Designed miniproteins, single chains, continued (2). Designs and how they scored, part 11

Each design is a single chain, and the fold is of that chain. pLDDT is the mean over its residues in the fold that is shown.

## One batch from the design tools (miniprotein)

Design m4348
Fold by ESMFold2-Fast:
Structure m4348 (fold): chain A 90 residues (1-90)
Amino acid sequence: SMEQIKLLALLHVIALQSELIVMKRRKTPLEEVEERASQELDVIIELGKKLGLESKISELSQKFLDAIRAGDFEAAFSVLKEIEKLFLSS
């Protein structure tokens, strides 16, 4: 159901938020952070498309990747919170 897809999307966002906190605290190399975050983000994008949120999730996903590539963890967390709100309001 759409409700199950929405819940799954939210769980993946929470998982990515948690992983990003751990990677930031551990000073994980940015290339490894990008690789690991991109894998989880791809799942979030596909779930967002299934919920009819393709344009918004694509925009926010690009902002998230740009933040990670810049080493801006504060901006990355802010974008993940925006993605969470998007799924909660869908």
Scores: mean pLDDT 88

Design m4349
Fold by ESMFold2-Fast:
Structure m4349 (fold): chain A 85 residues (1-85)
Amino acid sequence: MLSEEEKRERLELVVRLAVNETYRLASSNPSLTDEQRKKIVEEVRKLAEERAQELLENDDVSDDSLMRLYRESVEYGKKLIKEAV
């Protein structure tokens, strides 16, 4: 069983990884402006942080929930990139 501190650290890491991957994807798309990239990254961070807080409050921090958080956050970023083009 993870401690509360370990749960927070894992959630923070997953949010960071999802935001970084979204930034990489946005940076790789030449059709996007820098303003669009910043907006997309900000929207993904906001969603990922909100969902991470929900997982922490519900005591639902597991490898499965962390993988879902990452996947869903990155997929949201991909959706925003497609809609911005």
Scores: mean pLDDT 86

Design m4350
Fold by ESMFold2-Fast:
Structure m4350 (fold): chain A 103 residues (1-103)
Amino acid sequence: MSSEELFRRASLLYTSAMLNIVAAEVSGKILSGEEAEREVKEAMEAARKNAEEALRLYEEAIRRATPEQRREIARELLAMAESIRKYLPEIAERFRRLAERAL
């Protein structure tokens, strides 16, 4: 599996994580009480798992990347870290650290 293929798979998982975050926000607005809390919790747990799987694939993509590709991936990882920081701060920090190691 190439660095580019790993990056594409990781990006799909990251997109899934972002969609789970959106689902959590929507559920929190349209539902109330225990149903809202349950749906938000489940969606956020799915977001966390997808983001963690994306992180593993990005790390492997970086290991197989050329120096030029690593710089491009690192820049994208920094942007992704900022995008999820409000929702998944611990995972955002892991994305940021991976990007710093790739530079």
Scores: mean pLDDT 87

Design m4351
Fold by ESMFold2-Fast:
Structure m4351 (fold): chain A 91 residues (1-91)
Amino acid sequence: SPARSAVVPLTIALDPARAAAGDKVTVEVVVSRDGEEVARITFEDVTVDADGTASVEVPLGGLAPGRYTVEAVVRDAAGEVLAEAVLEVEV
């Protein structure tokens, strides 16, 4: 697969009242196909950017070509949910 289909960039905007630039958050990602979980990835110590976003690159290399659902949950150091995101991706 080309590099673009092997890695999915995911950028999630956070509420500036709840997360400040330089804060560390956890991003939990679930990858599903046809309603079944095929991968679960936890990104720890993700730094909140100056724009108030958390960004991760989700590795989908080794998965069969097709359409996948990527669900992400961003949590603070106390485990509180800050944001959730869902997107469809083509591998």
Scores: mean pLDDT 81

Design m4352
Fold by ESMFold2-Fast:
Structure m4352 (fold): chain A 103 residues (1-103)
Amino acid sequence: ASAAWLATLTAEQQALLAQAKEKARELAEAIEAGEERERQDALLDELAALALQLPDNQLLIATAVGLAIRLERLDTAETLGKLLTREEDIKEYKEALELLLKE
């Protein structure tokens, strides 16, 4: 994202994006640290709620979908996956779901 793209966001959208990036980081760290499942699920739910408020941010949506799939939260992955518009992101989402469902 260029600086010009960020200039099109409202102050509220910029604050939501900053919160979403921090929640994505916290969730990724919680997963890597093997923290309690309830904490990981709560962080994912917070991230998903922020991502749904920024549906045009395809990188954020793709990140949230990837984390939902990693946690096997198919409900959240499907809800966010419907918002993907880039062919590459949609392909990666479908491939990740296929691999998870083959388990």
Scores: mean pLDDT 79

Design m4353
Fold by ESMFold2-Fast:
Structure m4353 (fold): chain A 70 residues (1-70)
Amino acid sequence: MPNMNTLPLEGLSEETKLQIVKAVSEGLEQGDPELTKKRVKEILLKSGVPEKVAEESAEGIGGNVQMTNS
């Protein structure tokens, strides 16, 4: 079964992983889950991740921000 906790992070550089963590932290501070998702998606796309995978990963990561506003 596809692991729901499997993000393409293991295939990324440490630098890219840190950028994703920073984007999530900034999104939490600003309270803007859409901006967080957009930033994460852009970071993943710049790293050569396919758009669908980048979108799904950004949704999964940014969803933690949106849980507060459900």
Scores: mean pLDDT 66

Design m4354
Fold by ESMFold2-Fast:
Structure m4354 (fold): chain A 69 residues (1-69)
Amino acid sequence: MQIKIQRGDEVFDATLSGDTITSPVPLVGGDILLDSNGNKIGVVAEVVGDKAKVLFNNGTIKDFKVVVT
């Protein structure tokens, strides 16, 4: 799935596939996950090492592996 990462006034194209987020930049707590239409779908609650904990709009919390390319 194509997503975007919003950090302040910056937006980065990223992908979410299974349990992995592939991003051009490292993720940080407070980053907003947007769908391909720009709608908020979640927020990065915490990053520890290569793992990001994401809180989705439906109340689900899921850990993702972050791959920076």
Scores: mean pLDDT 85

Design m4355
Fold by ESMFold2-Fast:
Structure m4355 (fold): chain A 81 residues (1-81)
Amino acid sequence: SANLETAIHNVEVALETLYTNPAAALAALKDAIEQLKKLPESANKEKALRYLEEARRHLEEGDFEKAERLLRQALKQLKKI
């Protein structure tokens, strides 16, 4: 799925830019959430979406270490879709 591939790519961009350009990481994370929402419902989608929403909250609060852990968990769930 193009939406899934784009979501995975944007999570990887968020991880790569998290500490060097947090604004770019946040933009990529928001796009990943929107692309993921377009996929059919599944347990892995629901888990990935929860991890991405939590990562977004922590990133906006400046907790980059927690955001990184949650982004990595989201990536694992996305790869199972």
Scores: mean pLDDT 88

Design m4356
Fold by ESMFold2-Fast:
Structure m4356 (fold): chain A 102 residues (1-102)
Amino acid sequence: AEREELRAALRRILEREGADEETRQLLEEEFDAWFARRPAQIAALTARVQESEEKYREALELLRKKAEELGIPLEELERAIAETGVGGGMELLLREELRRAA
C-alpha cells in the first residue's frame, strides 16, 4: 500500500519538524486531495488554503526544508508545485523519503 507508506512518511516529517495542528491538517488534506485526484476536492482545498495564506507559506517552507535535507533541488520542487500543486511537490518529497528509508 504505497499511499499508506507515503502518508506514514508525511506524518513522520511533520512530527520531526514540530508542525502545529493547523499546518499538519492542511498538508494531510492536500495529500488526501492529491492522491484521490478529485478536481472538485482539490479546487475546494485551494480555496481554503487561500483563506489561510500565512499557514500555506509555513507549509511550503516545511516542504522546502525537507527537499534540502533530501538533496532535491529547490527548483525541481518549485516546478512540481507550479505544475501540479502542493500535492505533486509533496509526492516528490515523500517518494524520496521512502527510497532513503529502505
Scores: mean pLDDT 74

Design m4357
Fold by ESMFold2-Fast:
Order: structure tokens, then C-alpha cells, then sequence
Structure m4357 (fold): chain A 100 residues (1-100)
């Protein structure tokens, strides 16, 4: 599906943005890089949803840690990435509903 490929590309770009924002947190970057590889290999909306849910959780956890450290600007940027990943998740759910 052209739509599926577009959603995958958008999610991969958001993961790259999160990695750049988190470059001072090598453990979280390592987890995001692994999930990025899993997303690149994903072939179905279901497989993409599983990866995107894990990315959203990691990005939100990282945002909360930066907020606790007083880095509100970085936290807000990470939460915006999580919000946009959530929009991709919702579109993937719509694709699943159309496929029975």
C-alpha cells in the first residue's frame, strides 16, 4: 500500500528526530535504533503498530525524565514527536479496520 509506505517513512523520520534530541542518552538511543531497524523490516500495519507503540512509550518516558531535569524545551519537543507517532498509529488502525 502506498499509504502504508508513506506512514512508515513518516514514522522513521520521527524516530530519527527523537534520536537526535536524545543523543546525550545513549541507552535510549540504542533502544530507538533497534526499534527503527524493526520498523524498517515491518511489512504489515500490525507489525508497524507494535513497533510504533514501543517507540511512543520510550519517547514519552524520555520526555518525563527531561521535564524532571528542568529541560522543558526538549521534553515538549519529545512529546510533540510522541503525539505525531500517535497520529500515525491511528491511521494504521484505520488501515487494519479496512482489511477485516
Amino acid sequence: SSELEKLKKEALELIDEAIELLKDDPETVKKLEKLKEELEKAKTPQEMLEVINEVENLVVEAALKYKEKGDYEKADKLLEIARRLGEIRDKLLELLDKEE
Scores: mean pLDDT 88

Design m4358
Fold by ESMFold2-Fast:
Structure m4358 (fold): chain A 70 residues (1-70)
Amino acid sequence: MEEKIEKLKELVDRAGTWAALEGHLEEAQRIGKAVKEDPVEAGYLAAEVARRLGRTDLAKQIEELANELK
């Protein structure tokens, strides 16, 4: 379980970094704040952001892992 949470946090961080790189700083900040409070909830937020930014591969990976942990 702990390893899956760590992997989820890594994928969420990757999505947040990508959002920041694309100029979506407020969305990146929202993801960063959420991951400290609830990594699973942050996962769903990050997946939606990644999907909107065209990273459907990353969105699916995050969503699947978040679903395993809820």
Scores: mean pLDDT 81

Design m4359
Fold by ESMFold2-Fast:
Structure m4359 (fold): chain A 85 residues (1-85)
Amino acid sequence: MRARSALEAYEAAKRGETAEAVAQNGHDAGMIGGSGAGYPAEAGRKALVRSDAGEFIGEDYTSAGIAAGVAGTAKPGSRVVVEGL
């Protein structure tokens, strides 16, 4: 991570809650941008983040993440339904 991450880490220590956002943003951006291999796994994590926000109350957040991972062609945050599993 860059010096920017160090500054964010310092600010996160002051807030505590921001620490989670900083860690997620850093790892999330790195994996989505060029990791590719981490993309399906990150999709599941994003589904949980939306669950925390109180959204996606029509489908299981886990199923949406799994569907995106299985599809392999879905975009970040894409919603794919899996049935008959």
Scores: mean pLDDT 35

Design m4360
Fold by ESMFold2-Fast:
Structure m4360 (fold): chain A 66 residues (1-66)
Amino acid sequence: MEEALREAARELGIPDDVIDKIVNAVREAKEKGLSETQIRIVAANTALDLGVPAETVSRVLIRARE
């Protein structure tokens, strides 16, 4: 899962430093038992704070799920 998310994010032009922060946020949200929608919101908020568009983050999460 982490590897797939990292690869999808890299393909969509997200820098590795930002990917690390997104992956950590997703992992923490998942460990808390949040829904996939809530996990996507957490990831999107983290990415937006780092300058990544929310739509790009949503596409990464969808691709990593495929």
Scores: mean pLDDT 73

Design m4361
Fold by ESMFold2-Fast:
Structure m4361 (fold): chain A 80 residues (1-80)
Amino acid sequence: MVVLRVEGDKAVVVEVDPSVSRIHGLSLGENVSLETVRKVTGLEALEDGQEIVVPSDKIVDLSVELGVEALKEAVEKVTK
């Protein structure tokens, strides 16, 4: 299980099963963009303080999107 809490302009991992953390590399306190949350969960409206339970079938999608975010940041730093 993974639970995200919306905190301003981002979401934060507030709960993660140890097995999910080990297999998918998700950690407590990890930042997730609101764009990634919307894409993975299909929720259009996110409010500050909202907690979102990520379904087990969407955990792989979440891990993939976080990897894409990290790659985009790395490319941006190389170009400027």
Scores: mean pLDDT 76

Design m4362
Fold by ESMFold2-Fast:
Structure m4362 (fold): chain A 78 residues (1-78)
Amino acid sequence: SVEDVVAEARAEIESLQPEVEKALAEGDLPALYEVALRIGAIYKEYLRRLRELTGDDALADAGLAALEEEEARVRELR
C-alpha cells in the first residue's frame, strides 16, 4: 500500500541519520555528499514504487527529474 511504502521510506531515511550526524560532527564533506546521494537514491526508488501503485505519471516524473538534477549537482561538488 501507499502507507507501507511511505513508512518503509521513512524508516530507511531515518536509519541514515547517525551517518549524517557523524559526518557533520567530523566536518567530513565527502561523507556528507555520499549520504546525500544515498538519500536521493532512496527517494527515487520510492517515487518509482508510488508511481507504480498510483499510476500518477506527471508528479512522479517531475520528482524523479528534480532528484536526478540534485544528484548531478552533488557529484559536481566533489
Scores: mean pLDDT 73

Design m4363
Fold by ESMFold2-Fast:
Structure m4363 (fold): chain A 94 residues (1-94)
Amino acid sequence: MIEKLAEEAAKKAGLAVAAELQIENGKRLLAGEERISDEEALEKIKKTAEEVYKKSLEEGKKKGSKKPAEERLKEMEERLEKALKELRELAAKV
C-alpha cells in the first residue's frame, strides 16, 4: 500500500516536471532561445521521480503510516494540475 502510493506520487512528480520543462521550452521558443535538450529533460524527470519515490517510502516506513505518502501524492497532483494549466495558457499564445 505505501509502495503503491509512493509509485503514484513519483509518476505525478515526473509528469509535473515534464509539463514544467515543456513550459520552459515553449517560453524559450517564443524568445528565440535554445531549447533544453531531450536528454537533460529526461534526466531531470527521472531524478525528481526517484527522489519523490524514495522519500515517500522512507517516511511511510519510519512512521508506519500511509499519510505522508498520501500527502505527497496530493502535493504532486496539485503541482501537475498547475503545470498543465500554465501549458494550456502558453499553447494559446503560440
Scores: mean pLDDT 80

Design m4364
Fold by ESMFold2-Fast:
Structure m4364 (fold): chain A 70 residues (1-70)
Amino acid sequence: VEERLEKLTKYLKDVLEKAVNGEITPEEAAREVPSLSVEEVQKYIDRAKAGEDIEKLAREVAEKIISQRL
């Protein structure tokens, strides 16, 4: 479980960083993030732009995704 959480967190951090930097659209980010809608991805992008730590946001999303699948 911990190894899956770490891998998913790294993946989500990369996706969120690209989205925050404008390298990908929220729609593209949502396609790469399992179980999140475009609106949910946009909320996390907005929180990151507001100064929240991207690593913390990525971990929060990863835990939510794993919790929904368990």
Scores: mean pLDDT 77

Design m4365
Fold by ESMFold2-Fast:
Structure m4365 (fold): chain A 56 residues (1-56)
Amino acid sequence: LPLLETPAAFADEITPEQFLQLAIDTLEKNLPFLNEEEKEAALKLIQQMREAIRNM
């Protein structure tokens, strides 16, 4: 697909833990290609999501 706008829109089909795991993996793969603001936000979200998973 030329757009690839929505890589994963299955939040309703997957558990919150699986969604967080997928989001973490996606963000980590894209870290080298993110701008400074996105990279900081992504790292913060990754930490928050990892803590959420550990709390589950």
Scores: mean pLDDT 71

Design m4366
Fold by ESMFold2-Fast:
Parts: C-alpha cells; structure tokens; sequence
Structure m4366 (fold): chain A 63 residues (1-63)
C-alpha cells in the first residue's frame, strides 16, 4: 500500500535511526515532489508520512 511504501522509504532514509529529517533525506523527498526545505531538523512524524504516502498513491493511481 502507499502507506507501507512511505513507512519503508522513511525508515531506509533514516540511516542513523535518530528519527530526524536531515539534509540528505530532505533532498530525496524533494526528488519525490515533496517540498521538504522546511522539514530539515524536524522529526519524522505522521504529517511527513502522509505526504510521502500521497506521492506513492498518486503514482500508483496513474499507473
């Protein structure tokens, strides 16, 4: 599902396992079409998860 893909993606990108969005993670999210510039230094929370899930949902719906 889009949510499971989002959870897996965020878990892989959180390589240091601190639960915080770093500049590397933000650049990957920007590559996915998410405005992540304001997210650097913030926790990987439900709002971030929902934004990533929405990207996957749109991609899966488009084929």
Amino acid sequence: SPRELAEQTLRVLDGDKDGVIDERMARVLEGMGIDAAGLVGKPIDAAVLERVAAVFEKRLAAG
Scores: mean pLDDT 76

Design m4367
Fold by ESMFold2-Fast:
Structure m4367 (fold): chain A 88 residues (1-88)
Amino acid sequence: MKYIVKVILPDGTEHTFEADTAEEVAEKVEKELGVPPGMIKKAISKVKEGETRYFIGSEELEGASEEELRELAAKSPPLSPGLIVTKE
């Protein structure tokens, strides 16, 4: 299984991380961006295989578009960035 996490920071910059395990992708995001430990892993735990879900930090955005995610990410603190999480 592949895990893909795209992080949208409040300044609009985007970072994409990939790994074959949830632990490895979470560690990459935590190391590179300094997000709170466990946030990425908590978001990943809410996504099923073959799905893509949107989050602000670890909080899922139900029914939001990618544009709405980007607008909310711009208003969020740096420790609660926008996330696009895919399992494939």
Scores: mean pLDDT 81

Design m4368
Fold by ESMFold2-Fast:
Structure m4368 (fold): chain A 59 residues (1-59)
Amino acid sequence: SAAIKEEIVRAAKESGAKALQLIRDNRDVLSREEVVEALQAAGLSREQAEAAWEAAVNM
């Protein structure tokens, strides 16, 4: 989980598409709050992070 969260932070700084892919592929392992926290650590607002979670889950 910690390693996946670090990868999400890294991906979000490089490419939003890569971050969304990682979130979608790991949605059964990571909670919504863990993903939102990781995206906020990457520089997204809470609203942007929550929108990214919703987008990834509905892909």
Scores: mean pLDDT 80

Design m4369
Fold by ESMFold2-Fast:
Formats: C-alpha cells, sequence, structure tokens
Structure m4369 (fold): chain A 84 residues (1-84)
C-alpha cells in the first residue's frame, strides 16, 4: 500500500540519521521499526503504535531531531496501514 511505501521511506531515513549518531542506535531504531511492521502484519494496531513509539523515543534519546522526525513519520504511516 501507499502507507507501507511511505513508512519504509521514512524508516530508512530514521535509521540513516540514527547511524550518524551511533551505529548501535541505528540498529535499535531499525529493530523498533521491524517490530512495528511485524505487529501490523498480525493485525495489532496497538502493538504497532507501541513499537513505533519505542523507535521515536530511541531516536529522541540521541538528540537527533531529524531521526526522531523520520521515525514519527514512519510510525504514523505503518499504524495507518495496520488500521486500514
Amino acid sequence: SEATRRAREHGERAVKEALKSDPQAGKAVGEAMRKAVENAERGDPLGTARAAQEGVDKARSLGNPEAAKAMEEAGREIVRAATE
């Protein structure tokens, strides 16, 4: 879906921005996005939203607002995909 495509694009940006701060942080943001996608595939919108928020929180903890913004955008799109 269009929402899944946008989620992937924003998620890739979030991981790239997080990797600029710390390779382990990039891995953590990527893991949160993976969990969000898995929950969406199971038809669990609440689990999807929680996993996406975990990614946003991790990105924010890096002090990197671009990574946080990209993860927020990815989270909105994957939650939208899970609820449609």
Scores: mean pLDDT 76

Design m4370
Fold by ESMFold2-Fast:
Structure m4370 (fold): chain A 70 residues (1-70)
Amino acid sequence: SDLEKIKAYLEKHYSPEATEQMVAAYEALKAGDDEKLAEILGLPNDPEYIERVKKVLEEGFEFLLEQAEA
């Protein structure tokens, strides 16, 4: 799965704590759980701001997946 590939890449390059936070953010993003995503990342309860952050995260996770598959 994409999550397993991302997690494996993160475990090679980042601390366990950073990996756990990134995985939690990825799962919240994929579940559409905006409240949980905002909690994990310390974001304000602003739907427009959260939607912009989600787009940046989607691009970031796509980049990480491409790096994991290289």
Scores: mean pLDDT 81

Design m4371
Fold by ESMFold2-Fast:
Structure m4371 (fold): chain A 64 residues (1-64)
Amino acid sequence: MKTAEDFTFEKFKDVSLEELIQLAKRENVRIFPPLTPAEIEEAKRLGVSREKALIVKGLQFKYS
C-alpha cells in the first residue's frame, strides 16, 4: 500500500515534470494543497521546481 512517505521531494527530484504529471493523473490526484514557505525552501534546496513540488504534495495528501 502506498503511503505519504513514498512521495517526498527527494525521491522525485530526478523525475521529469511530465512523468510526475502523468503519475498524478494515473493516481487520480484531485487536490493540490498549497505549499508552505518551508516546503518551498526545501524544494528549492533539492532543485525541485514549485510546479513539481506542488504535484508531489498532491500525491502526499492523497495517501495521507
Scores: mean pLDDT 81

Design m4372
Fold by ESMFold2-Fast:
Structure m4372 (fold): chain A 62 residues (1-62)
Amino acid sequence: MIPSEEEAEELVKELNIPISGRQLVGAVRMAHDLGVPLATVLTQLLGVSREKAEKVAEALGN
């Protein structure tokens, strides 16, 4: 459910997302703790586009 920092770094590189793997891991944890969609955390707090945020959520099985 929560990716490793290495898995997150690989995913952000593959999807060409302008955040670090560490930032993605933090976003996944925050989304889980707050009970909100990961895409919402990525778009509102990290400035990721909606399309890229949704691709990340799908890749992580969410």
Scores: mean pLDDT 80

Design m4373
Fold by ESMFold2-Fast:
Structure m4373 (fold): chain A 86 residues (1-86)
Amino acid sequence: MSRLERAGLALIDLLESLRSELSEELAKQFDELVARFREAVAAGDRAALRETFGRLIDLAAQGQKELSPEKKAEFGARLEEILAGL
């Protein structure tokens, strides 16, 4: 497994754990990006994997704004840990 695949799966796990805090619109976008990411992994499509990972990062930044202050701090710390693993 590549570092990008590992980071993407960790980010998906983080976002899934906070799914109930996301708006319905962001949760729907998250589901679509998870499906695209898994398809890219299965196909070995590195370009699609990188693009989807970038979109997951953008979604994470938007979702963080919807979290409570306590969860926002925890989310930010965990996101930094995931990105440091790249």
Scores: mean pLDDT 80

Design m4374
Fold by ESMFold2-Fast:
Structure m4374 (fold): chain A 91 residues (1-91)
Amino acid sequence: SLAEIMEEIGDKVYEGAEKGAKEELEKLRKEKSDEYKELIEKALQGDKEAQKEALELMYKYSMEVLDIVGLSKEDKEKLEEIYKAAKKELE
C-alpha cells in the first residue's frame, strides 16, 4: 500500500539518522500509526475521501520526519510536489 511505501522510506531514513533523531522518529512513528490506522484501513478498501485524508496525513508525517533528520529544503519541496500531484489524481 502507499502507507507501507511511506513507512519503508521512513525506515531507511531512520537507519541513517543520529541517535537523538532516531528516538524522535520512533516516537513520531508510533504516534502517527495510532492516529490514522482506521483511516488507512478505509483507504485500502477504496474509500476516496479516506484515501485523500490518508495522503494528507502521510505527507504531514513525512515532512515531520524530514524536519527531525535535518534534510534539505529541496527534499521538502520534492515531497510537496509529489503530494500535490497525488492529491490531484484523487480528485
Scores: mean pLDDT 68

Design m4375
Fold by ESMFold2-Fast:
Structure m4375 (fold): chain A 68 residues (1-68)
Amino acid sequence: GAAALEAQRAALRARMARGAAQLESLGVPKDEIDALIAEVEALLDAGRVEEAARFWDRRGVELYLRHA
């Protein structure tokens, strides 16, 4: 239902906020982090919550590996 979808969106946004802080601490450029967040938010705005979560997880790992 709508409440479950909103909970999933809120959980992903909280996870993105924590992940963004971690990526910034590793020296990932803020513009790259902001671009990733913008793409994930576009998927969330389209109602594609599961795709948004998978996209964040995949791209977040790619950014981490480039700077780790």
Scores: mean pLDDT 84

Design m4376
Fold by ESMFold2-Fast:
Structure m4376 (fold): chain A 66 residues (1-66)
Amino acid sequence: SPPQVLGEELLKQAGKAAKEGNFDQAAELYEQAASAFEQAGDLNWAAWARKEADEARALAAQLQEE
């Protein structure tokens, strides 16, 4: 389905952002992926993507700590 394809594309973009150290962007992309998977009815992948978003957001907070 289009929402499933969108979710998969957003997961790929989120992973790339995380590898580049852009954890705030990665978190936002993981949240968008979760929404897309929910629209596709893939609740397990949606839940996983939300956990990845939370983890990326925590890493972003750590990087801004001096």
Scores: mean pLDDT 85

Design m4377
Fold by ESMFold2-Fast:
Structure m4377 (fold): chain A 97 residues (1-97)
Amino acid sequence: SRAEVYEIILRGLDRIEEIAKGDPEVQKIVEEGRERLEEAARAGASIAELLEIFTETVGKVVEELVKKGKYDKAKKVMEVAVETGREIAAAHPELGE
């Protein structure tokens, strides 16, 4: 259950990292988010805490892409975030309405 959410978030970050390819500053944000996620998971963080890390990372990536005028990449990142959230809701119906 928590392991499923963790794996879903990791796949989401991998997809965002591919979108961020060629943008070193954005790639650093994704790497920092991944490191925070891995550290939190090792420390036994709750699903809510893992989701907070993912959401914060997505927000920072989108903000940086928008500042750079890379709106198409920002839209793709938002789409990945929505899809990732749906997969988590499907794996954890109790977290979704």
Scores: mean pLDDT 84

Design m4378
Fold by ESMFold2-Fast:
Structure m4378 (fold): chain A 84 residues (1-84)
Amino acid sequence: PLSPEAREAIRKLLLKLTSEALERLEGVPDVDQIYEAMGEILGVSPSVIRELLEALRNQDSERVVRLLRKMNAPEEVIRAVEAG
């Protein structure tokens, strides 16, 4: 399971990505448009974003680390997940 520190680091990353995605989109976007924008920001497909959210729901730390590395997430976030 993910530590409280890992969960907080990931929560902050997701909030930042959501904010940046919303800044790139016009009007009121749907969830799929937000995932597409997040994918473009990180250079990954939207399916990788959906897979990350599933891994987080299941608290699959190994899968979360693999996906965060694939997404070029900040090292501090990856390290928090590996430590917890």
Scores: mean pLDDT 80

Design m4379
Fold by ESMFold2-Fast:
Structure m4379 (fold): chain A 109 residues (1-109)
Amino acid sequence: SENIAKTIALYTALTKPLLDNIEDPEKRKEALQKLNDVIREMLKMLDDNDIAELQISVKSKEDPENPISYTATLNKDGIVSLEKSNKKIENPDIKYEDENFTVEGKIIK
């Protein structure tokens, strides 16, 4: 339903910080898998009119003091927006954290 080029661009933008900042190929693959798992679980929780917010924070290899942080908005069909943001999610419905990145998700009613 959404412009396919826009959808691809949003998913590329969401995953690019992980690809650019995780030097270990095994950890990079694991991070992409974990991000996909979180997105998949959030999508399973969404009804037709529900929205989810996803906050991702990735350790920057070029600037370790300033992580790369994004807020993504999801509907049942997938990612619909992406914004650079340091927003905190209170009481997330799903969370993953390791040394390289954190992802938190919450269903918005």
Scores: mean pLDDT 80

Design m4380
Fold by ESMFold2-Fast:
Structure m4380 (fold): chain A 99 residues (1-99)
Amino acid sequence: IKELLERIRRLLEEAEALLAAGDYAGALAKLREALELLDELIKKAKNDEEALKEALELAERLLELARELLKNAPKELIKEAIGLVFAIIGLIEEIKLLL
């Protein structure tokens, strides 16, 4: 769990740097990887309230970065960026139900 949390934090930091650099495709890839690891973490952390609270904070940060991606995305990435935003919203609702 702690290793997954640290890896997710690193991916979000990498995504933020890529967004700042205008690498929207790279940012999308990192944000998608972070979402997959958050899904894995939630399944493992079902009885760990502290880990679920950390997962919620990371999922909210992931949503913030995904919305920033969507605002700046070139037309070829808009569909994927929209899909990512909705997937993250669903994950946040799932975490809230587990808390």
Scores: mean pLDDT 85

Design m4381
Fold by ESMFold2-Fast:
Structure m4381 (fold): chain A 113 residues (1-113)
Amino acid sequence: MLTVTSPSEVTAPEGGTAVLTFTASKGEIASAAWYKQKEGEAPVPIAFNGGRIPGAARPRVRGGVSGNTATLTLSGLEKEDTATYFAKLTAYDFETRKFLETSWGAGTKLTVV
């Protein structure tokens, strides 16, 4: 089973840029989807590699994958960007020849100051 790890907390200034890194425990990442969760709300999709999520309106977000690392970049930060961010990763395991998915992981709490 794949584990995803990320920093527990990241603090960044309003108007600045935050780079959130999510690492798969094994394999090569084939796809990544990122989710934002506000306190008391359900997680909502905000980005994925390979393009836009239908209905998501977050033009200041960029997702990327390289090897076992998935990176979410949020630019032009606003106070409303303060939230917990999760990544759901799919990685190819060359040993078992299977695509493995991560759980949601613990996520990264972003605080915009």
Scores: mean pLDDT 76

Design m4382
Fold by ESMFold2-Fast:
Structure m4382 (fold): chain A 100 residues (1-100)
Amino acid sequence: SPSQQLAEELRELAEAVRRLGELGVVPEEVARQVAELLLKGADAASSGDLQKAIEYTERALELAEEAARRSSGPRRVALEGVAEQIRELLEKLRSLKEQS
């Protein structure tokens, strides 16, 4: 189903973000919190709760954008990249909810 596919994409992004934190590319604490919110969004999408999936994904985006604003250099670029990927998934979730 489309919601299961989006849940998988959210889980894949969460794993990628967690790895960026482990490698020190982004702050580990920020990566951990963003990944946790994306996984909660994935669980909600997997259960068909698109509203909750959107809410968790929006919180992940807000955290990534705030961290990017407080960062500089390569760390900011990496966090802006994370935020862009979250925005793309958020748009897909919103589109799917509008069709439901």
Scores: mean pLDDT 91

